# Ledger of designs, part 108: designed miniproteins, single chains, continued (2)

Each design is a single chain, and the fold is of that chain. pLDDT is the mean over its residues in the fold that is shown.

## One batch from the design tools (miniprotein)

Design m8000
Fold by ESMFold2-Fast:
Structure m8000 (fold): chain A 76 residues (1-76)
Amino acid sequence: MRALVLIKSKKEAEKDVLKAIEELSKELPVLAVATSVVGDTAYTAVLTASMEDAERLAEALSKVPGVISATVAPAG
């Protein structure tokens, strides 16, 4: 079962979040990435192959400076 990681970060942290996703994609299956900036906040969604991969990604990404929250949700 696929899962989504939903990252809310400061706008300035967007590039660092995307760089961290690129690095983690070498160890964990990242299927798709989408990002959008609204005001001072960047929203990044990462599609992963499993809930376990999503949980590991969310934990790692939550440590990036400027990340406000990292949430995991099941995806079909």
Scores: mean pLDDT 84

